# Designed miniproteins, single chains: the designs that were tried, part 37

Each design is a single chain, and the fold is of that chain. pLDDT is the mean over its residues in the fold that is shown.

## One batch from the design tools (miniprotein)

Design m1345
Fold by ESMFold2-Fast:
Structure m1345 (fold): chain A 73 residues (1-73)
Amino acid sequence: DPPLTVTFELRAKPGKEREAARAAEEAAKAAGATDVEVRIVSPTLVEVRATFPSPDAALRFAQAMFDHPVTVR
């Protein structure tokens, strides 16, 4: 599969935006992403833009963040 650039918006629990940003950067890198950019948009919203080597890598990142205690659905 070709590499793809994806932007994720992650809802963080109030007061957890810095922890969510750190967790997102670590999860993206663990999934093999390059060009990882993480931005805290608000106290409850973190934006992650990264280039993943495959759709499966992007899905692994999304699942890791969904299961992380600092994010909400």
Scores: mean pLDDT 81

Design m1346
Fold by ESMFold2-Fast:
Structure m1346 (fold): chain A 75 residues (1-75)
Amino acid sequence: EKEKALEELKKAVEEAEELLKKGAPKEEIEKALDKAIEELRKLGLDEEAEKVAELVLQGKYEEAVKVAKEAVKKL
């Protein structure tokens, strides 16, 4: 369970980062970050998940990716 959630989190964060590099539409970036938020919650990182969600609402996608990447490092 946790191993699968961590793997999915890493994939979602990597996807969001690549979408940002390509200048993809906001909707695609938000979908990738929404997946990261879901996986963070499954891993019990509710505070980090909420932080990422707040940054997404503010349109701060680069900061949202950074927070999610830092959360992965703490695991």
Scores: mean pLDDT 84

Design m1347
Fold by ESMFold2-Fast:
Structure m1347 (fold): chain A 68 residues (1-68)
Amino acid sequence: MDAAERQLELLREAEEEIRKVEDDGRRKAEKYLEEGDVEMAKKVLEDAEKKIADIREETGRRSDELAE
């Protein structure tokens, strides 16, 4: 199988995971904001951003390995 094809598959999977993390984080933050808990809403968004950064870092590393 072509390395480029595997890289595209890896990137697609990462994009799906990132989108799910963003959607989950936003939904949870919105619920906390409705309850008046601004601090928890901030924490949920920060946790989501950290998870996204971790996914991007891991995906980039694995993508680079496939390009070799």
Scores: mean pLDDT 81

Design m1348
Fold by ESMFold2-Fast:
Structure m1348 (fold): chain A 56 residues (1-56)
Amino acid sequence: PSKVYEPIEVDDELQEEMSEIAKKYKDPYERLKAALEYAKEKGLTEEADAMLEELE
């Protein structure tokens, strides 16, 4: 469609980037932290911050 009605698609990209970062780390804790921090860089600061808060 010509209309951008999928704002939640950022969730798909977030998961993709998190998966890529996860492959770089062996520890699940480090992988999660890196993925969340990367999500914040993407502009998902509020969502990533909430998840990071639970992690820490």
Scores: mean pLDDT 61

Design m1349
Fold by ESMFold2-Fast:
Structure m1349 (fold): chain A 64 residues (1-64)
Amino acid sequence: MIEREILEALGRMMVSVSKLTDEPLSDKEIKRMEKIAEELKKLGLEDEAKRLEELIKESKKKKE
């Protein structure tokens, strides 16, 4: 239960921060966020996982 609350908050925070900075994520950051999105899906937080997946796709498109 506690992990669900933490991952939900983390997912929202990361989406908000990335929207503000407009800076592309590093490969290391993308990999880390992919793992977070997978954990969110395991906890049944599909909406948060989708938001992180969209952020990952946007960041990949911004790279070069």
Scores: mean pLDDT 69

Design m1350
Fold by ESMFold2-Fast:
Structure m1350 (fold): chain A 82 residues (1-82)
Amino acid sequence: MIETRTFKMPQIKPNTAIISTYELDGKIVVRLLLANEDGTVTIIDLTLDASVPREEAIEQAKKLALELNPDAKIIVLERPDW
């Protein structure tokens, strides 16, 4: 179960969108972390079929981030070393 959570995170610059990707149960999950101007952070997880290329999944997340905040600075994280 992926928990969506909004919390206060003043250490992240407002109007920043952080994108990360991971695999879960044969699906690609793209996590979009949005830092709001009020100091809160919104997390959105986009679950896509494994047949979707990771690059396309990231592009969809970038589009969503810009639709929610056109002024957002987008940061794409490399796959975590695990």
Scores: mean pLDDT 70

Design m1351
Fold by ESMFold2-Fast:
Structure m1351 (fold): chain A 89 residues (1-89)
Amino acid sequence: SLENLKKEIEKAKKEIDERYQRGREVGAQLAKVDPRAGYAAMGFELAPDTEGARYAAKIAEAVENPELAEKVFDEAYNDILKREIEKIK
């Protein structure tokens, strides 16, 4: 039913939102010691499978520009959210 589809989309969104928040928390904590490791951890938390390594690498490349790192992380969040919603449709 359409109602079940909406619930599945909300569930997927909540799961990805939780990964995004956890990525920010873990990344911020690790970045106090090693900014590159902190940014890499953001990518792994957001996408824990094989895609996580790619996102971690991209975010870590932006280590000298924190605003760029945050932008890359937000773009990764949007990409993952879009893909997971499309799988449910």
Scores: mean pLDDT 74

Design m1352
Fold by ESMFold2-Fast:
Structure m1352 (fold): chain A 64 residues (1-64)
Amino acid sequence: SENDKKALEILKLALKQDSLVNIRMGLKEALELTTNPDLKKKIEEAMQARTLDEVKKKIEEILK
């Protein structure tokens, strides 16, 4: 869907950030936009990450 495409673009932009706070804001925005239940679950898992390295690795796994 269009919303799922926009969510993935937000995740790509989040990878370019150097701040855990800014990345978490991007993850929250993507989570609110997507209608795909598998993508929602993966974003929720990424939001549990406690370090910049961990959250970026989780987002990379979502994007392939």
Scores: mean pLDDT 85

Design m1353
Fold by ESMFold2-Fast:
Structure m1353 (fold): chain A 67 residues (1-67)
Amino acid sequence: EAEKLKEEIKRLLMEKAGLSEEEAEKYVEQLIKDSDAALTRLYLEGRLTPEEASELGKLASKLKELL
């Protein structure tokens, strides 16, 4: 279910990247549009490790498949 996957991605962004709920919602939209650009941005800002970025990228790919 796309809704549950969006919620999981949002949770991970809030917990691991330290984003607010509003920021996480905006990043979910960016991940759907261009996951590489969105994840690279968070990595360059020091908010995600490479492993965390990889995990989020896999979830974003699954989400895009459901949309």
Scores: mean pLDDT 78

Design m1354
Fold by ESMFold2-Fast:
Structure m1354 (fold): chain A 65 residues (1-65)
Amino acid sequence: MINMREVEATMYVMAATIAEKQGDLRTAAEYYRRAAELLEEVDPELARLLRERAEELERELEEKE
């Protein structure tokens, strides 16, 4: 069985990964955050990891202006 939030989160993670490979850290951070929000109740451990990744990318953007 598949949770619809998990499916949507997977799509956002894939989009985030593509953005990250393209060097678009802002878009990657945004998609990681959306994925984390969707997974908050389904997989809180994964949601936490995705939020940490988004925050890491956001900090790098902040430092570079």
Scores: mean pLDDT 80

Design m1355
Fold by ESMFold2-Fast:
Structure m1355 (fold): chain A 67 residues (1-67)
Amino acid sequence: MSKEELKKKGEELLKQADEAFANGDYATAIRLYREAASYFEKAGDKQGAEEARKKMEEVALTLERAG
């Protein structure tokens, strides 16, 4: 898989994670954001990896507020 393919996969996973988060599927959102971050890291896309990690923290904070 090329760096461009890895980055594209990361972007696709990030989009799927955003959809899961919006739908309240926090477990799926965390898994997909983690996968997205991994693909961005493999692609050398530090910005993409950081974005995915920030989204994971947003999900975690939402769960923390829920109890």
Scores: mean pLDDT 83

Design m1356
Fold by ESMFold2-Fast:
Structure m1356 (fold): chain A 79 residues (1-79)
Amino acid sequence: MDVEKAVEKLREAKKLFEEALKAAEEGDLEKAKELLKEAVAVAQEAGPLIERGGISEEIRKEAEEADKAGKEAAEALKK
């Protein structure tokens, strides 16, 4: 159960990071910053669920994808 919730939160965080990247690329820096904050908060909610439920291959993949999207969004905001 908690593992499934962790996957859902990581997918949600990834989507928010991707939206933040798009907003930053479009020049809407205020929207991009807000989406980045939401994505980070959602990703942080997944942390305790992953620690309690254990790390599966699916969780690892979703976490890697979310981390990649987050790094791209953060880098775009530095420009």
Scores: mean pLDDT 78

Design m1357
Fold by ESMFold2-Fast:
Structure m1357 (fold): chain A 116 residues (1-116)
Amino acid sequence: EITLTESGGGTFAEGSSVTLSQKVSGIDASKYGFAWFRQRPGEPLLFVASITSSGERQYAPEVAGRFTISVDYANSTVYLNMSNLRVEDTATYYAGVEKDGTIFHFGPGTELTVVA
């Protein structure tokens, strides 16, 4: 059974940097892709970033250049490094596990609040 254990959320000042993480268990992380999604109150779930099992990265235009997705395969941990935070980055962030083009498991969600 796949489990994602979240950390790194909380309340941060505008302009700061934070790293969200999801510890992955129950799988060999090197055989899977990973993605991050976010949901703001009253809005749909939106794509943020992804990394394939081959290491190819994709970013939503609104976060490109500010956010970086990475995987520490030795520690089976997926990271979303977020720089120059904006109030608009306030959301619940979900890590997802990808196989063969399908996201088949989501983490429990990490709440992030950015204050001016």
Scores: mean pLDDT 85

Design m1358
Fold by ESMFold2-Fast:
Structure m1358 (fold): chain A 77 residues (1-77)
Amino acid sequence: MPSGEKALELVRRALALLEAGDLEGAAELLEEAARILEELGRTSAAEGLREAAELLRAGDVEEARLLLLRALGLKVE
């Protein structure tokens, strides 16, 4: 299985933690997912996840959600 599946699983877990109010836990999982995406050459997606993690730590939950949806590619290309 491509490493992208692992990154997607981490993002899904981060979203669950976000809904539970664990912003720091969500940010940590997004940073790990970003590392995996960077290794796969998906630099823009990785940068989006890192920015979302920064926003979560700042408490900007809605902006973080927007970046997550964009990084995941809200729709299939």
Scores: mean pLDDT 76

Design m1359
Fold by ESMFold2-Fast:
Structure m1359 (fold): chain A 89 residues (1-89)
Amino acid sequence: AAGGAAATAAAGEWLQRAPERGLDLARVEGGFASDEDAEVTVTAVPAGEGPAVVLRFSPEGRLVERGEGPGRGTDGEVEVEGMKVERVA
């Protein structure tokens, strides 16, 4: 399910700028959004071997968490218990 327009737009902007941050992406997977919070979780899968980057965006379009997952392919259902790192916007 698509959640929050602002969160979705922020995820798209971040992913569009991923090469600028040194991340070459093979694909972007899924979106896990809470119905009430309209948060968007996006998994960015690198083109090479490496952990997937899990990004969590608030309903207002703020990146609230960035973590690393095992680098897997899923379709609309992503739940990762990886390392989480807070980022300053």
Scores: mean pLDDT 57

Design m1360
Fold by ESMFold2-Fast:
Structure m1360 (fold): chain A 85 residues (1-85)
Amino acid sequence: MPKLSKEELDTLKEILEEGERVYKEKGVEAMIEKIKELMEKHKLSEYAKKMLESLLQALRENKDDEAAVELYFRLARAEIEEELK
């Protein structure tokens, strides 16, 4: 049973897509700031906030490793896609 609503999953997907766009243009630090801004803008459950905070921690710890940053983004996107099934 999905722990997130469809509307919340769509919001999380939008946040990740915008974050990835900012990463390609301005790098990982700008991406972290954009994701935090979008988390504050949207009304998210504690579960969704915890998921994004876990992603943000992984990105901060691996900010100088492009392959790791891309991997963590792919994993977060895959988790959202699995919940949409």
Scores: mean pLDDT 78

Design m1361
Fold by ESMFold2-Fast:
Structure m1361 (fold): chain A 60 residues (1-60)
Amino acid sequence: MSKLVLKFEDKETAERVAEILKELDPSLEIRVEGNTLTIESELSIEKLIGLVLRAIGDLL
């Protein structure tokens, strides 16, 4: 099990990234608390980071 905690500029950005991540992999356990995004998954940390980078890239 991998766990990743990310801090964004604001809550809106964190929620948008969470939505994209759920679309990419609905098995992800995602929690948003303010500007902090917590992801728990059976995926490797490297794969999880790759999904996050892809989600952030889709916002830019």
Scores: mean pLDDT 82

Design m1362
Fold by ESMFold2-Fast:
Structure m1362 (fold): chain A 55 residues (1-55)
Amino acid sequence: GELQEEINKLSQEIQQLVEKYIKAKENKDLEEAEQYEKDINKLLEKLNKLQEQLE
């Protein structure tokens, strides 16, 4: 269904941002890492709300 597709899409986006976050931390780019962390947290909130709609 549409909700499952949206959940899958958000999960992929979160995974890509996590990889970028790890690379930014390895490169000691703390500002870039902080920005990715904020973006990840926003997507995690959206993911949680969509998962709650399935229940």
Scores: mean pLDDT 84

Design m1363
Fold by ESMFold2-Fast:
Structure m1363 (fold): chain A 64 residues (1-64)
Amino acid sequence: MEEKTAKSVEEAVKIAREIGFPVRITAVNAKPEKSVIADNEEAVRLAAENLIKKYGGEVKVAPA
């Protein structure tokens, strides 16, 4: 399954549930690329919130 782009924290959580855990969450606007691994829904929510708040824009969600 390829990566999908989420424009919000809730969208990232929905995509992660579809893919199955663990997932890799990547900030689209971070240079160099910034990614975190999340193994449950709560971790996805926190990671997406932090990355969007810090770097802005969107996050990518992919299988880890």
Scores: mean pLDDT 79

Design m1364
Fold by ESMFold2-Fast:
Structure m1364 (fold): chain A 50 residues (1-50)
Amino acid sequence: DDELKKLFEEILGVSPVNLDDDFYELGGDPGKMQKLRKRVAERLGKTLTF
């Protein structure tokens, strides 16, 4: 969804992002993954699995 896509773009600092892209290949790291998971949980009530 658009909100999840925007959170990926904000955390990674890149745009556009496709949700099929690998988070780590887009320049993510474990710290950014934790931050993304926290924001997704807080704003969307969802859990990321990668």
Scores: mean pLDDT 70

Design m1365
Fold by ESMFold2-Fast:
Structure m1365 (fold): chain A 66 residues (1-66)
Amino acid sequence: MPASEEEVDAAIRALANKVARDAEQAGLKLTPEEIESIEKVIRKTFEDKGLSRDEAVAALRAALAA
C-alpha cells in the first residue's frame, strides 16, 4: 500500500523532533522555527533525490531507528 502524504509528513516531523530531542539532551535548545527548518531540509532532500513516498517513509523510519 503506497504511503499517504500524511504518513510522509508525520515521519518527517518525527525525525525533526528526534533531532531536536537529541540536541536538547546535548544541551542545545532548538526553537520551533529551527525545527521547522529541519523539516523543510528533510523534505527538500527527498524532492532533490526523486524519492517516492514509500522510499521516503522507509528512509525516515531507518533514520529514526538509528
Scores: mean pLDDT 79

Design m1366
Fold by ESMFold2-Fast:
Structure m1366 (fold): chain A 68 residues (1-68)
Amino acid sequence: SSRFEEILKLMKELIKAKKEKDKEKEKELIEEAKKKGLEALLDILEGSEESNKAMKEAIEKLIKRKEE
């Protein structure tokens, strides 16, 4: 699960950047995650509708709720 591990590492780094309010670092990490793993993760999630759908929805709700 190297792809998933890379995404997790980037997510952890992104969380740190958000806490530190490092806008520049946050931007870089988002871009890297998107190019290197975010799309691949989305493909994997869609490959498992019943199981990953709930996880995907939970993640999306968390993002929207924070943006709200």
Scores: mean pLDDT 59

Design m1367
Fold by ESMFold2-Fast:
Structure m1367 (fold): chain A 65 residues (1-65)
Amino acid sequence: SEEEREARLLLAIQELMAERGSWGATVDEIAERLGISKEEAQRLIDRLEAAGRVTRVGGLVRPAP
């Protein structure tokens, strides 16, 4: 489901941030972690950003506070 894909993407960002000590994750890192294309990752991120659940800063994607 889209809800399950959304939850997995948010979890992937949190795990990448924790593992790398970073303020966010790149689209490429997220796509690699989820085993999906960069284009699919960008589409999912665009939907989450429109919903106010993530934000982008300088090429980094992070969960909204």
Scores: mean pLDDT 84

Design m1368
Fold by ESMFold2-Fast:
Structure m1368 (fold): chain A 97 residues (1-97)
Amino acid sequence: KGLELAKKAIEKIEEAIRLIEEGKFEEAEKKLEEAEKLAKEVKKLGLDDIASIILSAVKSLKDAIKLLKQGKKLEAEIEIGVAALAVAVAKLVLSKL
């Protein structure tokens, strides 16, 4: 149950990364809000570590959108990279549960 919600949150984050690369920031922000809600439910189900990783990725991508709107492309790409690494770690953790 919690694992399925965590997988859905990760899918929303991966969709948000694609939307950010396409310049679709409002659609990306909606996907990040959906992922955040799912991660909070994952935390309530006792999967606090995986929820924290997902929430960290959401924060990095929200920061990346803000940086891109300010023209800070390098700082934004670093935040996107941090989020992508967090997604990879979350997938690895889920594969062991």
Scores: mean pLDDT 87

Design m1369
Fold by ESMFold2-Fast:
Structure m1369 (fold): chain A 103 residues (1-103)
Amino acid sequence: MPSLDELLAELERALDEEIDRARAAAPERQAEVLAEATRRLAELIKRIAERAREEGVPLEELVGRLARILSAAGAAHRAAEDPRADAVLDAAGGLLEEAVAAL
């Protein structure tokens, strides 16, 4: 099983890749690309939450680390100025809120 740190690094890469895919996608494919991104991010965030619990990481520490990753991705991809990047990060944020509520 990958470590929590390896899964968090995987989340950073997944956010970059899915934002790039959203930007490259034709308008008629935007909904499909966002749905695929949401599915990938949901599975990864679930694995991160499960691994953090297995390693005994406090919920507040996990939430802080995830929030920093999302904030950094938002800045790097200029999400405030790109609705496609913003949509991917908004989906990730919602999935994080759901995962936190389940813990």
Scores: mean pLDDT 84

Design m1370
Fold by ESMFold2-Fast:
Structure m1370 (fold): chain A 72 residues (1-72)
Amino acid sequence: SEKHKLILRLIGLEIRRIGLEYELELLEEKLKKLDPNSEEYKEIKKKIEEIKEEIKELEKEIEEIRKEIEKL
């Protein structure tokens, strides 16, 4: 079933989004404990922004799949 394939893909994307949101939470907590002038702070801050961008891309794909499921 096409609907079942889309639902399985949606579940996979949601799992990945949740995983990235959890990684983001851990990195933001780590950032709070670092010296703002350290190299590690700058590297973690950059990774946080990269993860935020990846989450936005995933949310867009999730919305597209949800709309496809609603048409079936």
Scores: mean pLDDT 89

Design m1371
Fold by ESMFold2-Fast:
Structure m1371 (fold): chain A 61 residues (1-61)
Amino acid sequence: SRLRELARLAEDTGREAEKAGDYETAAEDYDFAAELYREAGDEERAERLRKLAEEARRKAE
């Protein structure tokens, strides 16, 4: 679905930001991916991305 494609893109951009040390951007991208996965009905993946966002925020501090 379109939502899954967009969620995958947001997840990928979050991972790239994390690799670059931009943890604040990574957290925002992971949260966006989580919202999109939830809307697509993939609650398990949404929860996983939300946890990645929390971890990224901790690293940003």
Scores: mean pLDDT 86

Design m1372
Fold by ESMFold2-Fast:
Structure m1372 (fold): chain A 55 residues (1-55)
Amino acid sequence: SKREEDLINIGKLTYEDNKDTVSLEELIERIRKEMKEEGYSEEVIEKVIEAVKEV
């Protein structure tokens, strides 16, 4: 869906912006926590995390 695509793109941009100051593992934990707090499903969260890992 467009929403999932937008979330994936935001995740990738967040990684690109922070990769020099934050480890991938710390960023993944942050994304997971923030998306869970916003009420996203685990399936959507894992899709975003998988996309971030591919960067």
Scores: mean pLDDT 76

Design m1373
Fold by ESMFold2-Fast:
Structure m1373 (fold): chain A 60 residues (1-60)
Amino acid sequence: LREEVRRLVEEAVAALRAGDLERAEELIRRAMELADQTDDPETVAMAVAAALELVAARIE
């Protein structure tokens, strides 16, 4: 799960760089769903950090 969440976060960041906010939102949502299935705080933190980057991108 940790590596799958990392992959989704990396793809989401790439989508944000490309300006594809809809794709980034979908990828982050999936990453958060998977992170919620773990008891690994680092994996949860990665998904949350990506979600915060998405929010910042939408506002700016």
Scores: mean pLDDT 76

Design m1374
Fold by ESMFold2-Fast:
Structure m1374 (fold): chain A 68 residues (1-68)
Amino acid sequence: MLEEKIVEALRPFVDKETAERAGKAAVEAPSIEKALQAVVDTLREAGLDPETIRKALEAVRKVLKEIK
């Protein structure tokens, strides 16, 4: 499932619970752009630094482009 692939991409950067929240928010989004925004918002709420968020976002973007 797309959600599981996003969670796996995020696991190097965040805990499983945060990755699962970000993955769920991303798959509920109507577009790739909004999915990426949902991931950023979830990671910011979890207190990640901007550089870590940037690297995590790159990993999620790669997963989303492979499917869409």
Scores: mean pLDDT 79

Design m1375
Fold by ESMFold2-Fast:
Structure m1375 (fold): chain A 71 residues (1-71)
Amino acid sequence: SEEAKKAYEEAIKKLDEMYQKLVESGRFDEARKLYKEAYEKIKQAALKGDPNKVKEIMREAVKKAEEILNK
């Protein structure tokens, strides 16, 4: 699906930006764990052609990153 491919590309770009922010904040282990877990889920959702699931996973990843940055 064209929509799933676009959602995937946007999600990976946002994940990379979030990873960089966490690394810059000294949260290396949490950044690595968040990236790995979110990437695998996003990849699986994209392979199934589910752009809504990709977006859902990204919302949860953003929330988790914000919680890490506030601790």
Scores: mean pLDDT 85

Design m1376
Fold by ESMFold2-Fast:
Structure m1376 (fold): chain A 57 residues (1-57)
Amino acid sequence: MIVEAVKDYVAKSPDEISLGKGELLEVLEEVDENYWLVRTASGEVGLVPKEYLKEVK
């Protein structure tokens, strides 16, 4: 599933990645109700709060 960052996010832990608004990402896993594991176009993998993401149709 491809998702888009709805706003900028700055990683708050080593397990997270930073995102720019409008960045497209692949969802690898829904880890819990609050965090998704995503991969960037550059190949970086990390956790992001799902509230910063929207599904691209």
Scores: mean pLDDT 82

Design m1377
Fold by ESMFold2-Fast:
Structure m1377 (fold): chain A 79 residues (1-79)
Amino acid sequence: STKEELLSLLDTLKAKIFQANKDNEEIRKLVSKVVESLKSWINEKEELTQEDMFELARLMSRIEELAKKGDLEGLKELS
């Protein structure tokens, strides 16, 4: 299902960021919080609209960008 695919993509993103940030506990902690928040948001929706899917894709891209830059404040704002 679309929900299962999106949840899997979030897990893949989290795993990728964790692998790149093994020595940075704060980035891993903040990324975990953001990903879990997004999973909760997906699971609370009866259906995902096209707008919801675009917003999720945008947020996933932003999470990856902020983690690569080590932008802790940006990651906190997404939580």
Scores: mean pLDDT 85

Design m1378
Fold by ESMFold2-Fast:
Structure m1378 (fold): chain A 111 residues (1-111)
Amino acid sequence: MEARKLADEAAKAANEGKAKEAAKLAEKAAELAKKENDGVAAGRAGSAAATAAGKAAEQGDAKAAKEAAKAAKKAAEAALSSKGRDGAIGASAAGSGYAGAEFSARLAEEK
Protein backbone atom coordinates (compact mmCIF):
# COMPACT_ATOMS: atom_id res chain seq x y z
CA MET A 1 0.00 0.00 0.00
CA GLU A 2 1.28 3.50 -0.84
CA ALA A 3 0.72 4.83 2.71
CA ARG A 4 2.94 2.09 4.19
CA LYS A 5 5.72 2.85 1.68
CA LEU A 6 5.62 6.57 2.57
CA ALA A 7 5.71 5.70 6.29
CA ASP A 8 8.78 3.48 5.69
CA GLU A 9 10.44 6.33 3.71
CA ALA A 10 9.67 8.72 6.60
CA ALA A 11 11.27 6.31 9.09
CA LYS A 12 14.39 6.01 6.89
CA ALA A 13 14.69 9.81 6.54
CA ALA A 14 14.27 10.23 10.32
CA ASN A 15 16.97 7.61 11.05
CA GLU A 16 19.30 9.48 8.64
CA GLY A 17 18.74 12.69 10.66
CA LYS A 18 16.67 14.36 7.92
CA ALA A 19 14.07 15.58 10.41
CA LYS A 20 12.26 18.09 8.15
CA GLU A 21 11.99 15.62 5.25
CA ALA A 22 10.88 12.84 7.63
CA ALA A 23 8.15 15.07 9.12
CA LYS A 24 6.78 15.92 5.65
CA LEU A 25 6.82 12.26 4.56
CA ALA A 26 5.15 11.18 7.81
CA GLU A 27 2.38 13.78 7.34
CA LYS A 28 1.75 12.53 3.77
CA ALA A 29 1.77 8.93 5.02
CA ALA A 30 -0.78 9.79 7.74
CA GLU A 31 -3.09 11.57 5.26
CA LEU A 32 -2.88 8.65 2.82
CA ALA A 33 -3.42 6.10 5.63
CA LYS A 34 -6.65 7.92 6.52
CA LYS A 35 -7.84 7.79 2.87
CA GLU A 36 -6.89 4.09 2.57
CA ASN A 37 -8.36 3.27 6.02
CA ASP A 38 -5.01 1.59 6.86
CA GLY A 39 -4.46 1.58 10.64
CA VAL A 40 -1.10 -0.19 10.29
CA ALA A 41 0.20 2.55 7.96
CA ALA A 42 -1.10 5.19 10.40
CA GLY A 43 0.79 3.51 13.25
CA ARG A 44 4.00 3.41 11.18
CA ALA A 45 3.57 7.09 10.23
CA GLY A 46 3.15 8.00 13.92
CA SER A 47 6.32 6.10 14.88
CA ALA A 48 8.29 7.77 12.06
CA ALA A 49 7.00 11.19 13.16
CA ALA A 50 8.13 10.50 16.76
CA THR A 51 11.65 9.60 15.55
CA ALA A 52 11.69 12.75 13.36
CA ALA A 53 10.68 14.92 16.33
CA GLY A 54 13.44 13.38 18.45
CA LYS A 55 16.07 14.04 15.76
CA ALA A 56 14.80 17.61 15.32
CA ALA A 57 15.08 18.17 19.09
CA GLU A 58 18.69 16.84 19.06
CA GLN A 59 19.45 19.29 16.22
CA GLY A 60 17.75 22.23 18.01
CA ASP A 61 15.24 22.56 15.14
CA ALA A 62 12.04 23.54 16.98
CA LYS A 63 10.16 24.12 13.69
CA ALA A 64 10.92 20.61 12.40
CA ALA A 65 10.00 19.13 15.81
CA LYS A 66 6.62 20.94 15.73
CA GLU A 67 5.95 19.74 12.15
CA ALA A 68 6.75 16.18 13.26
CA ALA A 69 4.36 16.52 16.23
CA LYS A 70 1.66 17.72 13.79
CA ALA A 71 2.31 14.67 11.58
CA ALA A 72 2.09 12.37 14.63
CA LYS A 73 -1.28 13.92 15.58
CA LYS A 74 -2.61 13.30 12.05
CA ALA A 75 -1.36 9.70 12.25
CA ALA A 76 -3.19 9.17 15.57
CA GLU A 77 -6.40 10.60 14.04
CA ALA A 78 -6.03 8.30 11.00
CA ALA A 79 -5.53 5.25 13.26
CA LEU A 80 -8.59 6.15 15.37
CA SER A 81 -10.72 6.41 12.19
CA SER A 82 -9.67 2.85 11.21
CA LYS A 83 -11.75 -0.18 12.22
CA GLY A 84 -10.97 -3.70 13.34
CA ARG A 85 -7.74 -5.21 14.68
CA ASP A 86 -5.47 -3.18 12.36
CA GLY A 87 -7.13 0.00 13.61
CA ALA A 88 -6.53 -0.97 17.25
CA ILE A 89 -2.86 -1.84 16.58
CA GLY A 90 -2.37 1.39 14.62
CA ALA A 91 -4.06 3.53 17.28
CA SER A 92 -1.75 2.16 20.00
CA ALA A 93 1.39 2.79 17.92
CA ALA A 94 0.27 6.23 16.65
CA GLY A 95 -0.84 7.35 20.12
CA SER A 96 2.58 6.49 21.57
CA GLY A 97 4.22 8.27 18.63
CA TYR A 98 2.15 11.42 19.19
CA ALA A 99 3.06 11.55 22.90
CA GLY A 100 6.76 11.10 22.08
CA ALA A 101 6.65 13.73 19.30
CA GLU A 102 5.03 16.34 21.60
CA PHE A 103 7.69 15.68 24.27
CA SER A 104 10.48 16.09 21.68
CA ALA A 105 8.92 19.33 20.35
CA ARG A 106 8.93 20.76 23.89
CA LEU A 107 12.59 19.79 24.33
CA ALA A 108 13.47 21.49 21.01
CA GLU A 109 11.82 24.75 22.19
CA GLU A 110 13.90 24.66 25.41
CA LYS A 111 17.19 24.28 23.50
Scores: mean pLDDT 78

Design m1379
Fold by ESMFold2-Fast:
Structure m1379 (fold): chain A 68 residues (1-68)
Amino acid sequence: SAAEEANRELEEVGRLAREAEEALKQGDYETARKYIERIEELARKSKSPLASALGLKEARELREMLEQ
């Protein structure tokens, strides 16, 4: 169902965000950038407005930390 697909996308966004945060904490900015780009790609391709909006929000917050 569309709701199940949205839930899977939200779980994947959460996982990628945690991995990006860990990379940032370790000073691995290249790895962090790759995870952020993956979140942005998922959000762009998502057919769920909720998953897309939350993914873009997470990516923006992580990108602000990366580009500080």
Scores: mean pLDDT 84

Design m1380
Fold by ESMFold2-Fast:
Structure m1380 (fold): chain A 64 residues (1-64)
Amino acid sequence: MKKVPRAVLDADGRLLELTVYDPATGEYITLKRGEKYLVGKDPFTGKPVDLVEAAERGLAAARA
């Protein structure tokens, strides 16, 4: 597949949706704010949280 993950940001720069590849399922999943993942800005740096990295950490923790 040639799909590139997409991110949708709100006016405050927070992620509303992020489509990522789930290696455990072998499919793309859409992460939505307030449902599966807690998203927002890092209060120290003011930048958006990286949901891809957060999702990968979650999968690694579930495997451990």
Scores: mean pLDDT 53

Design m1381
Fold by ESMFold2-Fast:
Structure m1381 (fold): chain A 67 residues (1-67)
Amino acid sequence: SALTERARRLLAEAERLLAEGRYREAAHKSQDAGVLAVLAGDEALLARAVELSRRAMEGMKEQGLEL
């Protein structure tokens, strides 16, 4: 579905942002992907979005950024 495709693209972008140390942006992209995954009923994409969001938030804490 279009929702599933967009969620996958947002997750790929979140992974790239995580690799670049851009944690706040990665958190936003993964959270947006999570919303789309819920709407699409795709539990695997939702689980991945939750994982990437958690990693991004941990990176923000390590950089001294507020959540």
Scores: mean pLDDT 87

Design m1382
Fold by ESMFold2-Fast:
Structure m1382 (fold): chain A 81 residues (1-81)
Amino acid sequence: TDEKLAEVERLLKEAEKAIEEGDLEKAEELLKKAREVAESIEDPVARRRALAGILDALAKLYEAKGDKEKAKKLREEALAL
């Protein structure tokens, strides 16, 4: 799963840059792709870690969009993994 973990890490870095640049549509597409890759990770510990990182990044995205309630729920979901 090293290749899938590396792909998730790459997508998360690109998504965070997109959020910082205000390209929220690009960030959403990158995080959607990252989630698809993470869900395909066979190792349950690695999958949980990858999904937690994605949920945190999604929370940042929704916070940037002004959706504080969705951001809060996503952070709570990440902590529950």
Scores: mean pLDDT 84

